# Designs tried in a protein design run: designed miniproteins, single chains, continued (2). Part 47

Each design is a single chain, and the fold is of that chain. pLDDT is the mean over its residues in the fold that is shown.

## One batch from the design tools (miniprotein)

Design m5712
Fold by ESMFold2-Fast:
Structure m5712 (fold): chain A 92 residues (1-92)
Amino acid sequence: MELSRRELMRRVVIEEATLTILLLSANLATTDAEKQRILARMQEAVRRAREVLEEAKRHFEKYGATPLEKAEIESLEELIEEAERRIAELEA
């Protein structure tokens, strides 16, 4: 069955929260072991968030999006880009 609009948006919000927490945790990490754990978690979170973002964009291209739904999708996209920049910094 196709995911409901509500379930899809719930997934978007969960991925936004996950990336936000990981970005904050990266700033608080003090040891190399902590940084490596956050790097691994952030790489997996970005992969998952991109899948959710692509599903959301496909759904809303077909059915239209409210201003609130569009804002959440744009927020998720910005968080993914920030997380990818942070991953690059941690790998350098």
Scores: mean pLDDT 84

Design m5713
Fold by ESMFold2-Fast:
Structure m5713 (fold): chain A 118 residues (1-118)
Amino acid sequence: AVTITESGGGTFKVGSSVTLTATVSGVDFSRYALSWQRQRPGEPPVNVATISADGQGVGYAPEVQGRFTISVDHAKQTATLDMSNLEVSDTATYYAVITDVETGEEFTGAGTQLTVVE
């Protein structure tokens, strides 16, 4: 079975930095693209950062560009989202979503909650 486990959430102050980590098992992660999705209460999930299966192509939502950095380590089967200069608006549940580049099949993790306070 495919398993995705996110970690690194918690409560942080405005202006601090945090790293969210997703660990992928049950598949060869190098065949999957990965997106970090942000879901705020009452809102649909939004892709904030995306990385291609080869790790060379990255994309960011305009509001996080320059503050967030996505990376993958295929040997460890992990993806990270480095978040800097945290804002109260970054408060959300963050999900790692992997997409099979051949089939388009998606797997979503359980999520990790981030709370940013003044």
Scores: mean pLDDT 89

Design m5714
Fold by ESMFold2-Fast:
Structure m5714 (fold): chain A 74 residues (1-74)
Amino acid sequence: SKEEEARRIMLREVRELDAELDAKGFTQDQRDVAIQKFAEKAKELYDKEYSTLTPEEMEKKFREIRDEVLKELS
């Protein structure tokens, strides 16, 4: 289902974000805050646009949100 696909994409993006932040030397607390910000923005996007977006478009938008979160931490 589209819901299962969206969940799978979101979980992959969370793992990627956590791994990237860990590799850059961010603390667990900083990573937790970043993941929470990502999850909040991703949920908002999902609730607003999930019916109109393809899985590929959702993945692209989740990556854009990840980039925004990373930029806010720099």
Scores: mean pLDDT 81

Design m5715
Fold by ESMFold2-Fast:
Structure m5715 (fold): chain A 91 residues (1-91)
Amino acid sequence: MNEENAKKALELIKKAIELYKAGAPKEEILKLIKEAEEYAKKIKKEDTVLIKRVQIAVAEFALLLSEQLTPEQIARIKASLEKAKAELEKE
């Protein structure tokens, strides 16, 4: 179940990136990101690596939408991304 939720979250992020490159409306792209976040929330604590991988992917993609984000949101996403990357690289 956890791997299926991670896979669905990553597939939604990939689709959102494709729509972003195709010039789709920002609202439609953000909806896909929110759906990916919902699948990520269903991944249980036991699979910390999958949770971090999904968080990194969401954060990286959210930064591509920086025009739609406040400076505070961008700073928070960057901080979360760097922390997740550092933790994943250690082990």
Scores: mean pLDDT 68

Design m5716
Fold by ESMFold2-Fast:
Structure m5716 (fold): chain A 87 residues (1-87)
Amino acid sequence: MEGLEKVRKIAEEIERLSDHPAVRGAAGALINAAQAAEKGDKVTASNYLTAAFILVVAASLDPRVSPETAERILKLAREADKIIEEM
């Protein structure tokens, strides 16, 4: 429960940084990964984490997302990944 709530707060911070669809998709994938991890479904959690990082990379390549914003999103996604792996 606490891990999922921490990931939700990180996802909300990611969504505040950009309204880009790949950024919003990454935030949603992180929440889905945390929900799967809480249920003990490590395969589903890993798949959603992979999807989240693919979407972060896609956002970083889009000129509508500044390099500074992309770096902050990547740091937040890595923090969420640590929390999910410890669940």
Scores: mean pLDDT 87

Design m5717
Fold by ESMFold2-Fast:
Structure m5717 (fold): chain A 94 residues (1-94)
Amino acid sequence: GEEALKEAEEAAEEALRAAEEAEEAAKKGDAEKAAEYAKKAAEYAKKAAEAAKKSDDAAKGAGLAIRAIGAAIHAALAAEKAGAKEGKEAAMEA
């Protein structure tokens, strides 16, 4: 219904915000924080897709889901570029 479309919009907005936070953390060399935000972006993308599936406007819902998924991919790439947890932990141990 209309509420499902609003949920999809809110989830897409949160996914974009999490992606921006992941990129910011990656720029600061905080691989662990970047990974945390990438995980949040993925969770919001899933919520956006589920809400979009329940929306009365399939085209708008699909657009919001695609936008949220794009944000999650961007966040994952930022975390990977920063080396995620493995780079930092391996450097401290080995």
Scores: mean pLDDT 77

Design m5718
Fold by ESMFold2-Fast:
Structure m5718 (fold): chain A 84 residues (1-84)
Amino acid sequence: SKKLEIDILKAMARMIVGITLSTLELSPELKEALRELMDLIDKLEDIEKIEEGIEVLKRAADLAEEGREEEALELLREAIEKLK
């Protein structure tokens, strides 16, 4: 059951990143940060940490959609450092 839950959460994270990258015109730096955070999430086995990563992806996507790309990038970079 835990592996199935983790797989579903990782699939949701990939969907968020995929939609964000396909629907928004983003800087190369923001695209790179989204991919780097997704790669880190993919290596996690802790449900709580995966959920925290997903919440960061959601907030970053919302900020980018609002044109607040610098804030989105900062949020992603903070999460990447925390999850390394």
Scores: mean pLDDT 88

Design m5719
Fold by ESMFold2-Fast:
Formats: sequence, structure tokens, C-alpha cells
Structure m5719 (fold): chain A 101 residues (1-101)
Amino acid sequence: AAASPEAEEVRGLINRAGGAMSAGDYEKALKLAEEAIELARRAGDARTLAQALVVEGLVLHKAGDTEEALRKLAEAVEVARAAGDEASAAAIEAQRAQVAA
């Protein structure tokens, strides 16, 4: 499918959040992930919303907030399932299980 301008912007925010996380700038990574989540919710794009929630969860885990990370990953699973994307839901659940271990 052709990417909407909103989907492209969310993807850009997710990529920048990942870059900030890799650099150890968890404050910047969280802000970018939160912006991505807000934009994805406004756009009604379940796929990019689930991706943004996964990134926020991974950043929270790296920052040491494992309980909040697990909550965000659980929300991402439910978003993917509600959209009928069982493959993404299963992949996110596997990531959540790894974080919980």
C-alpha cells in the first residue's frame, strides 16, 4: 500500500526514537516514541501504532522501567490483534516474554 504522509512521519519518529535509544538518550527516545504514538492514534493506523508502542516498551526496558515496558508491549499486542494482524501480535508477545524473563 502507498504510505500516507502520516504513516511516513510516524515511521520517521520511530526510526529517530530507535537512534536515540542506541545512543543511550532515553529521554529523547521516549519523547519521540510518545509523539509517534499520538500521531498514529490520530491517523487511526493500527500497524504504526503497534510499532510505536513496541519502541516505547523497548526504550522503557533499556531505561530500567521493565513493568511499564511490559504494559506498553501488552498494549501493542492488543492493538495488533484488534487489527487482525496475528503475526505481528505473536512477534510482539515473544518480545514481551523475553523482556519478562
Scores: mean pLDDT 85

Design m5720
Fold by ESMFold2-Fast:
Structure m5720 (fold): chain A 100 residues (1-100)
Amino acid sequence: MSEKEWLEAEAVFYLLKGRSLLEDGKYDEAIETFKKAIELAEKAGNKSLVAEAYLVRGEAYYKQGKKDEAIRDFKKALELAKESGNTDLVKRAEELLKKI
């Protein structure tokens, strides 16, 4: 396994862990966990994975009522999803921005 593949695997692990925390209503812990996922995905150079991590952290902020932080993260996710050509993430980010 390359260093990049390992960093991507760790980022995915933290994304799954953060989603579980989010489902449990542990929003602060989910946000910190997604922050680690972002850092790992950025080190891996995987823009789609960085976009996914920003998207789910934005969802955690939105559920906490932190709308400004959620909007910032959704816009960052949209930017990165467009740069990576991930049309599914673009659509998800646009729909979440409409709900705020």
Scores: mean pLDDT 90

Design m5721
Fold by ESMFold2-Fast:
Structure m5721 (fold): chain A 80 residues (1-80)
Amino acid sequence: SLSEMVEAGASDEEILAFLTEYLGDKEAAEKILKAVKLAREGRLEEALEELEKALEELYKAGKLTEEEYKLGLERIRELR
C-alpha cells in the first residue's frame, strides 16, 4: 500500500510509479505525491489542498463516481 511504501522510506520516484500504475492517472499521482511530501513537512493544510485537487482530477478523468468524489471531499474536510 502507499502507507507501507511511505513508512519503508520509498523514494519519490517509487511512490510516483506506484500511484501512476494504481490510479491510471499521472496528474493525480503527482498531486498525491506532493500531498505526501507536504504532510511529511507538517504542512497539513497544503497537503489537504493537494488531495482535493487529486480527487477533482480523478473525477474529471472518469475514475471516480460522483459519490466517491463527494465522500473523498467529506473525509478531507473531517481532517481539518
Scores: mean pLDDT 80

Design m5722
Fold by ESMFold2-Fast:
Structure m5722 (fold): chain A 60 residues (1-60)
Amino acid sequence: VEELGRILANAALARGKDPRELTPEEAKKLLEEATGKKFTLEEAEAALRVAKELYRKYHG
C-alpha cells in the first residue's frame, strides 16, 4: 500500500496533477498505467490516501 501510494504520487506529479485533487477512479487509472497491473477501486482509494499524506508531508 505504501509503495503504491508513492507510485501514485510520483505518477500524478509527473503529469502535472495534485494528488489531493484526484478521484479514486483517476487514481486507479494512473496506477494501472504506471504499473501495467489491474487494481480494484478499494486498492486505488487506499493508495490515494497514502499519496495525499505523502504530498502534504513533503509539499505542504
Scores: mean pLDDT 79

Design m5723
Fold by ESMFold2-Fast:
Structure m5723 (fold): chain A 88 residues (1-88)
Amino acid sequence: SREEAIKYFNLGVKYLEEKKYEEAIEYFEKALELDPEKDSPIRLLSYVGLGIAYEKLGKKEEAIEYYKKALEIDPDNYAAKENLKKLE
């Protein structure tokens, strides 16, 4: 459901802030699984969160892929554009 997707998205954000990047990834992935809408704001922001978490873990290729997925939903997303530019 959307409500459960939002809950897991918020947990992902919390764990990013706590620098618990593996836990953040788990919860952002759960948010994506529970969100039925392909181009939703929660999906967009979960892709950005996954990009940040993978970048912080030194997994640059995975980070680039998730920022690109975010830009497929919103080509003007500032965070995805700026972080992708730093990695390329």
Scores: mean pLDDT 87

Design m5724
Fold by ESMFold2-Fast:
Structure m5724 (fold): chain A 74 residues (1-74)
Amino acid sequence: DLEKAKEEIRKLVDEYSRLAAEAERQGRFDLAARATLLVIKGAISLKHETDPEQLKADVERLKAEIDRLRAELA
């Protein structure tokens, strides 16, 4: 389901944007930069990727990294 994968990426991009802002507020500019790079990666997938299987892989990769960023920010 291409549309479902794209919707999940949009939600992840939004979550990464919030994490970047929170990391910046805490002075964790290393984490803010990492979160911002993942926002960019998600945006590229949304704009250029048309393969549903590749989009599912992009979703899984973005989900794995968000948990790590949350743990490092806590």
Scores: mean pLDDT 82

Design m5725
Fold by ESMFold2-Fast:
Structure m5725 (fold): chain A 59 residues (1-59)
Amino acid sequence: MEKAKELIREATRAAEEGDLEKAAELLSEAAKLAGKDKELIMLEAEATMALLKAIVKKL
């Protein structure tokens, strides 16, 4: 689904900008749309990794 992919990309960008709250909200919205799509699961994993890296950099 196009919308879920777009939300995941926006979440990754928000995480890179340091807006961790916005990144979490966007990932939550994407998860509601993703279902069992393998491509979306991979994108969610990548976005989660980017969010974790952003948190580590803030420490």
Scores: mean pLDDT 71

Design m5726
Fold by ESMFold2-Fast:
Structure m5726 (fold): chain A 71 residues (1-71)
Amino acid sequence: AKAEAIEELDRLAALARTRLPEAAAEAGLSVAEVEAALDAHVAALKAAIEGLSDEEAAAVAERLRALAAEM
């Protein structure tokens, strides 16, 4: 369950990384700044997932899959 949530988070992060130049331009930031912010956010979310119950982690995995499908 936790591993599945982390896998889905990594999948979403990979999709987000394909849009970093566009996101950086829109935010008025460098690509490196947006990449660092994304990496820090992903690391924080992984730590949060590790603190969840298996049932909570399964729910997070389902939500992350839904978000990826809408991107």
Scores: mean pLDDT 80

Design m5727
Fold by ESMFold2-Fast:
Structure m5727 (fold): chain A 85 residues (1-85)
Amino acid sequence: SENKEKAFKLWLEAYIEELRKAGVTDEELEKNKEKLKKEFEKYLDKAAEKLPQVEEALKKAKEAGNEKAVERIEVELKAVKIYKE
């Protein structure tokens, strides 16, 4: 589905940016790209089933002031919504 590919690209771009800030190299990201795609598809199926728990995790991250977690969870939530369309 085109929506799955769009969701993956959205998630991957934000996650790559987070990983780069954490010191992961472009070489490591490229080597793991196919593995990340498979893990992402598996993760989206689980996240779709646990959507209320993911939304609760976002709320808790916002309350804790964990900006990195908020950014990651918001992208994951957007990706799940695109994936379900």
Scores: mean pLDDT 72

Design m5728
Fold by ESMFold2-Fast:
Structure m5728 (fold): chain A 58 residues (1-58)
Amino acid sequence: MLSEEQKEAIKEGLKKLGMSEEQAEAVVENLEEYGNIEETIENVKKQLEEYGIKLEKL
């Protein structure tokens, strides 16, 4: 199960990747039931940082 900090980070990362807030929320709920939550969180954080460099102004 995800902490609130992890949920917020994932939602923000997904929104920066182009997902709507509602879609990001649905993904977070699915991740809570999946077995590989930690790996998914790590990947989202990595993508968020890469997008922040590239899409910060967009």
Scores: mean pLDDT 63

Design m5729
Fold by ESMFold2-Fast:
Structure m5729 (fold): chain A 88 residues (1-88)
Amino acid sequence: MKIDKRLSKEQQELYKKLYDDIKAGKTHFTAGSGGREVVLLAKAAKDAGVKNITVETRSGKTGEIVKQAVEIAKKNYPDININLVIHH
């Protein structure tokens, strides 16, 4: 587990939860309006040694934010395969 000290304490706690979930075998996650959680999820997957994760979100403004976050996550963590599912 690699906690980035530049993150807020709330983001560090979210990272730890995501890392623990991935280590427990979870590969499917729902993303909300913040988008930052997607980048943190990709970091947790890389640090946990997992290459495939699925992110689900809804269409509209939330979906656009999450889509942009997935693109940033792929650029920063290119070894992680993120499958984005957008519900209409």
Scores: mean pLDDT 78

Design m5730
Fold by ESMFold2-Fast:
Structure m5730 (fold): chain A 60 residues (1-60)
Amino acid sequence: SLEDLKFELEYIKVNIERVKQEIEEAKKTDPEKAKMLERVLNSLEKRYEEIQKKIDEAEK
């Protein structure tokens, strides 16, 4: 449902912000961890865009 998609979008948004904070901390001491987290961030941002597109199409 549209409500389920909106809930998932908000959940992903919270995870994006958490991962961004973890990347900044990891950059200080663990470059490999930061690199892994940046890949996770890229995947989350792509999923966010895909879900947003589904919401936009459902509202047409």
Scores: mean pLDDT 85

Design m5731
Fold by ESMFold2-Fast:
Structure m5731 (fold): chain A 82 residues (1-82)
Amino acid sequence: SEKEKEEKLKKFEEEKKKLEEELEKKVEEAKEKTKKLIEEAEKDPSKAMEKVQEMMRLMAEVSDLWVEAREKLRKMEEELKA
């Protein structure tokens, strides 16, 4: 029925918004951490490699979150169509 479709759409939009907010917070946290790692590397170049590795790990973590978010959104869209 039309009502069931509207309720599913509303729930989908709420879940999508929550997921986007969580992802945005993680991205902002990653940006702040990256800025600090760059500053630390500038203060002590001998640790530059270590800081670069930490940045790479942080970027990989954010990338994994993006992949997971896309998969969840895709699954919710499929359920919405069903």
Scores: mean pLDDT 81

Design m5732
Fold by ESMFold2-Fast:
Order: sequence, then C-alpha cells, then structure tokens
Structure m5732 (fold): chain A 60 residues (1-60)
Amino acid sequence: MRLVGVAHRDYTAQSPEELSLKKGERVLILEELSSTTVLAEKDGKVGLVPSSAIGAAGPA
C-alpha cells in the first residue's frame, strides 16, 4: 500500500535526482530508500526527497 507524504516546509532540489517541494504539498511515497531519503512522485515526476522535509499522511 502506497503512503501519501505532506511537505513540512519548502524544499529546493539540490540535484537533478531530487524533487522540489512547497510547504503543504502532497506526494506519493514510492519507496523508502533509507531512514533519511525517500523516492517519491509529484505531478508525474519521480525523484528523491529528504525524509525530514516530509511527514506521512497515511495510505494513498
């Protein structure tokens, strides 16, 4: 079951592999790669996001 994450704050991608987020934005969590990094999808774009920037909102 996929989880929905909500951005706690604005986050600017630091590399092409990362997603930029705005506070309150919702993303689909595809895979938890580590305790500090998740693979997520936002508006059809897949990329890496720091776990500290996202809180889990529950099932998608």
Scores: mean pLDDT 76

Design m5733
Fold by ESMFold2-Fast:
Structure m5733 (fold): chain A 70 residues (1-70)
Amino acid sequence: KQQQIDDDILVALTEIAVAVALLAYKRGVSPEEAIEFIRKVKERLLSLATSPQTKAEIERIAEDGIERIR
């Protein structure tokens, strides 16, 4: 149960980070700064994830966010 909750939280945090970066980009933050923010959050959350499925989902969400800024 705790492992499942932790995994859900890590995925949700990744989604929130991408949403924040996209909003910042639309408000005038450079694409490089917005992408770097997503990369830093991704790296931090990946270091906390233990499940291969959770790691894959974090990477997918982060990379999709980066693609949307480019």
Scores: mean pLDDT 82

Design m5735
Fold by ESMFold2-Fast:
Structure m5735 (fold): chain A 70 residues (1-70)
Amino acid sequence: MIEEAKKLGERIAKVVINEAKSRGRKITDEMIEAAAQAAEDHMLFNGYTPEEAKAAREAARKVLEEARKA
């Protein structure tokens, strides 16, 4: 389900945000792409559709890009 895929992407993004914050680091492009790719790969590996995988990827990217601007 697309909604569950988005929630997975958001969860992965929050882990990355918390790690960056704990280390006093800014979120980098490399961190965003790594998190987005991890979300997509997780969905595809577990037999979800390409559309669901893309939704997870975009959700992770959006949350991380928003956190970068804060």
Scores: mean pLDDT 82

Design m5736
Fold by ESMFold2-Fast:
Structure m5736 (fold): chain A 79 residues (1-79)
Amino acid sequence: WFEEVERGFAAAKAAADALSTVTALTPRQQIEVIGAGFAVTRLEDLPALRAWLREHYPELTDAQIDAIVAAVEAALRAV
């Protein structure tokens, strides 16, 4: 349970940090991104995060979305 919580926190931080480098986030969007990132506790969850980003941030390029997902993957692997 602790490792899953730790991975969720790492993913949430990585997602929020990466997204904030490519777009300005409102406080509501920051909370939404943190929530979406926190749901990512395993590598199998990354496609769901990618789909969520594509749906909620359609203005982002595929390269920007891929970079955000890669940052979250790196954070998960570091835990």
Scores: mean pLDDT 78

Design m5737
Fold by ESMFold2-Fast:
Structure m5737 (fold): chain A 74 residues (1-74)
Amino acid sequence: APTAAELARLLEEVARERGFALTPEQRALLEEAIETDDEYKFAEMVQALAAQDPELAGEILREVVERLIERGRA
């Protein structure tokens, strides 16, 4: 299973490639999730995205899952 740090890195990659601007607060939560490998910090980041734009958050998470599947096959 992917770690919280792996999920957070993929989320950052997807957001960057799609041109989604993360707020300073969202960036701090993301960096903390990567550094600590903490699933609760990753969950806080996802909740912060969903509070701002639930449709966008769902799209980002879908692409993160798709990339995990593709990397698992490579």
Scores: mean pLDDT 77

Design m5738
Fold by ESMFold2-Fast:
Structure m5738 (fold): chain A 105 residues (1-105)
Amino acid sequence: FVEEIMKRLEEIAAEIEERLRADPSRAAEYGREFAERLEELAEEAEEAGLDELAEALRTIGEAVRFEAELRATKTSAELTAAERAERAALSERLRRAADIIEEVL
């Protein structure tokens, strides 16, 4: 089951990456789509009793959604101190999420 979720994650990531290369102007849109698909995978993982994997997937989804929203509304120069702090907090959570995924693999 874990192998199935990881395979789907890799497929989703590859698909989004390919679309970004073809049309970078839609990066914010593709980021939101990726985040939504990660949330769906997290729900499936939770239903299977893989709570730690589900939390890791949700953390990645939150980070992707945050970046997509920022790119849609602001340039990097316009980021507030609060937004930079939130990005830093998400980076720390992403590191922990990556550790969980590595343990599962």
Scores: mean pLDDT 70

Design m5739
Fold by ESMFold2-Fast:
Structure m5739 (fold): chain A 67 residues (1-67)
Amino acid sequence: SAEEAAALLSEAAKLYEQGKYEEAIEKVRSVEPYVPKEEVERIIKLIQEGAPIEEIEKALVRAVISA
C-alpha cells in the first residue's frame, strides 16, 4: 500500500542522510511490490550518484504517489 511504501521510503531517506547507502538501497528495493519498478530504479540511481537529499526526497514522494 502507499502507506507501507511511504514508511519504508522515509526510513531509506534517513539511512541516506546517515551515509548508509547500501541499507538505503535495500529499503528502496523492499517497496517493489507497492511501487512501479521504474520509480524504484530511479531512486536507486539517485542514491548511487550521491544526489542531494532534496532530490532524493522529491523522488520518494513521487514514488509514493505512484503506489
Scores: mean pLDDT 84

Design m5740
Fold by ESMFold2-Fast:
Structure m5740 (fold): chain A 90 residues (1-90)
Amino acid sequence: AEEVERLRAAAENAEKTRKLLQDGIDRYQAQADELKRQADHYAKINPELAKKLREEAERVQAQIDTLQNAYDEVSKRAEEARKRAEELAA
């Protein structure tokens, strides 16, 4: 049925979106982790720079939180679409 194909396509598109969001989360997480490592390194050498690096890491972490919320929402939509496709295909 056309509806089953539409729901499967929606689930596939949601999965592609989830992958893009996960790639973004991974990229920002690597950036936040690097900023934290640099802050720890500079804590004894340049405390002012260390503070600025920690503040930047916190800003990046806020971006990760936003992307994680989007990931969770898309994941829920993908699951619902798959379930509906399975119910209609039965």
Scores: mean pLDDT 84

Design m5741
Fold by ESMFold2-Fast:
Structure m5741 (fold): chain A 71 residues (1-71)
Amino acid sequence: MEEYRRVAEEAAEAWEKVKDNPEALEALRALDAAARARGAELIAAGASEEELREFVLEAVREALRLLKEIL
């Protein structure tokens, strides 16, 4: 969980920089929608808690990568 916690903290820090940036917010909303759709598919397919946790971690990392490209 240390890796997950660190990524979540980095995401919180990034949010403070992008919350007033419409382009960054729109890009994050698009990623969130895609992640929610994929997450729902995994849940419907019977994904384990471990698989779901890994998916969430990867989704947050991808969001952070995108924000670094925009900012």
Scores: mean pLDDT 74

Design m5742
Fold by ESMFold2-Fast:
Structure m5742 (fold): chain A 61 residues (1-61)
Amino acid sequence: SALEQALAEVDEAAKRHGLSAEETETLKEFVRLVAGEPGASPRAQALAAGREAGRAAARAA
């Protein structure tokens, strides 16, 4: 599925950039959020994902 492919891509990026397990999990949760909105338009999903990423970054600050 597209979700499984995207999660695999996150794992590859984490290995290439030496991300921690915590950072990798944060990125995976972001991807799951985008994929977990059934019925939403791709634009609405992207907007929601961007807002959530912003909130996650603020929480991690």
Scores: mean pLDDT 67

Design m5743
Fold by ESMFold2-Fast:
Parts: structure tokens; sequence; C-alpha cells
Structure m5743 (fold): chain A 68 residues (1-68)
């Protein structure tokens, strides 16, 4: 199981999104507050990135938050 910081770093690197947005999405997903669409929306709001990039990063954040 990854820490939120470690998972956020992976999501930021793979998704091309800011680390702070990725880490916040992972933390909220771990708390059960975000699904993949919610995580994508958070990343859009924090980074200004939209569409495919935000959706991909959101999915990555939720997947890593759930341990796979």
Amino acid sequence: TLSPAAAGAIVAREGGVPFEAAMEAVERAKQGLLDEEGAARLIEERSGLTGERARRAGKGAVTLAQGS
C-alpha cells in the first residue's frame, strides 16, 4: 500500500498533472470522498487541465488510493 505522497507522485508523473492536485485527489479518494469522475473534476479545478489528461489522472489516483 502506497502513502498518499508516493501515490500522488506516481499519478503526477504518469498523468502529467501537478503533484499537489494528484496528492489531494489520492487523499480524498482514500477517504471515500471521490470516485474516478470526482477525482478528474478536482484535477481540472486545481490544474486547469481538462479532458483525457484529467480523466486519466483521476482514474490513476482512485486506482492507487484503493491499492490497485
Scores: mean pLDDT 80

Design m5744
Fold by ESMFold2-Fast:
Structure m5744 (fold): chain A 70 residues (1-70)
Amino acid sequence: SVEEIKKKFLEEVEKLKEKSSPEQQEELDEFEKETLKEIELLEKLGVPLEEIKRLVERRLEGLKLWLEAS
């Protein structure tokens, strides 16, 4: 379900926040909000769950790379 995708995404973002500075946590919070908005929009548009899951996984990988570079 979309709710399970959201739950897993939030759990992964929380793990990244544990390893982040306060400034990085603020940026992670904004990215989290934007990603959740995108998930909601994709669900409304009828995008398949598998595609939504792939988008979220790609976004999480990007966040991890961003943290390593920051």
Scores: mean pLDDT 81

Design m5745
Fold by ESMFold2-Fast:
Structure m5745 (fold): chain A 97 residues (1-97)
Amino acid sequence: DVDALLDEAERLAKEIIEKTKDNPDLVKMAETILKLVRRAREDVAAGNRLQAEIDLSLAIMTATLGEKIAEKEGNKEVAELFRKLRDALYQALAAIR
């Protein structure tokens, strides 16, 4: 169920925002992912599968970068959240194909 996977991605992105309030760069990345996930949901509902795939692919790239930044900063908890977010996004991408 793509909607359930997108709900999970939104929930994980919001959790990252809450846990990274002291790190503006990580907040910005999580906010960008949240925007892309919401746009992908709208694109799926409109039948715009290619645009949804593009939006999810951009979200996956942003989550991968966020994971690496969190790891470099020693924030293992946030790095794990970005990893889970990336996995949910990959599953959503597979579900819309």
Scores: mean pLDDT 90

Design m5746
Fold by ESMFold2-Fast:
Structure m5746 (fold): chain A 63 residues (1-63)
Amino acid sequence: MEDERERIVAEAKEVLEEGKKLGIYQKALDFVTEAMLALDNGDLEKAREIVEKGREFIEKAKK
């Protein structure tokens, strides 16, 4: 659990940093906020899904 939580938090930070670089900080922050709320509720699966969606969104923005 601790290791999974740490990975999700690290990936969320990466999404936020990339969002800042691409000028889409507010959208990146939205994904991160939703993922952190899911973690606070103990829903690791949902948090992971939200972070993955954020990562995909960042990847699309690079195209």
Scores: mean pLDDT 80

Design m5747
Fold by ESMFold2-Fast:
Structure m5747 (fold): chain A 97 residues (1-97)
Amino acid sequence: SAMAEAQRRLLAVWQETAAELNRLLAEGKITREEAFQVAFMLAELISLVEAGESLETIEKKAKELIKKAKETLNPAAYEVLEKAVKKILEIKREIDE
């Protein structure tokens, strides 16, 4: 089903984000707290997609998360979140078409 494919793609974004955060942690470029914040924000956005929230609602939440991240995280952590958010929005648009 389209939802099963979307779920696989959301899991791939989550796994890619975890790998990138682990790389940045190993390189000393982000803190454990920053990695946690990125993971928490991404989990919140994924949960809204899985709950079947509207594209408008998800885009508004994505903008809020990106704004908070830009103000609170270092650039390396922010870039990881921004990339993941863009991929999630692409997946949501393809679900809704």
Scores: mean pLDDT 88

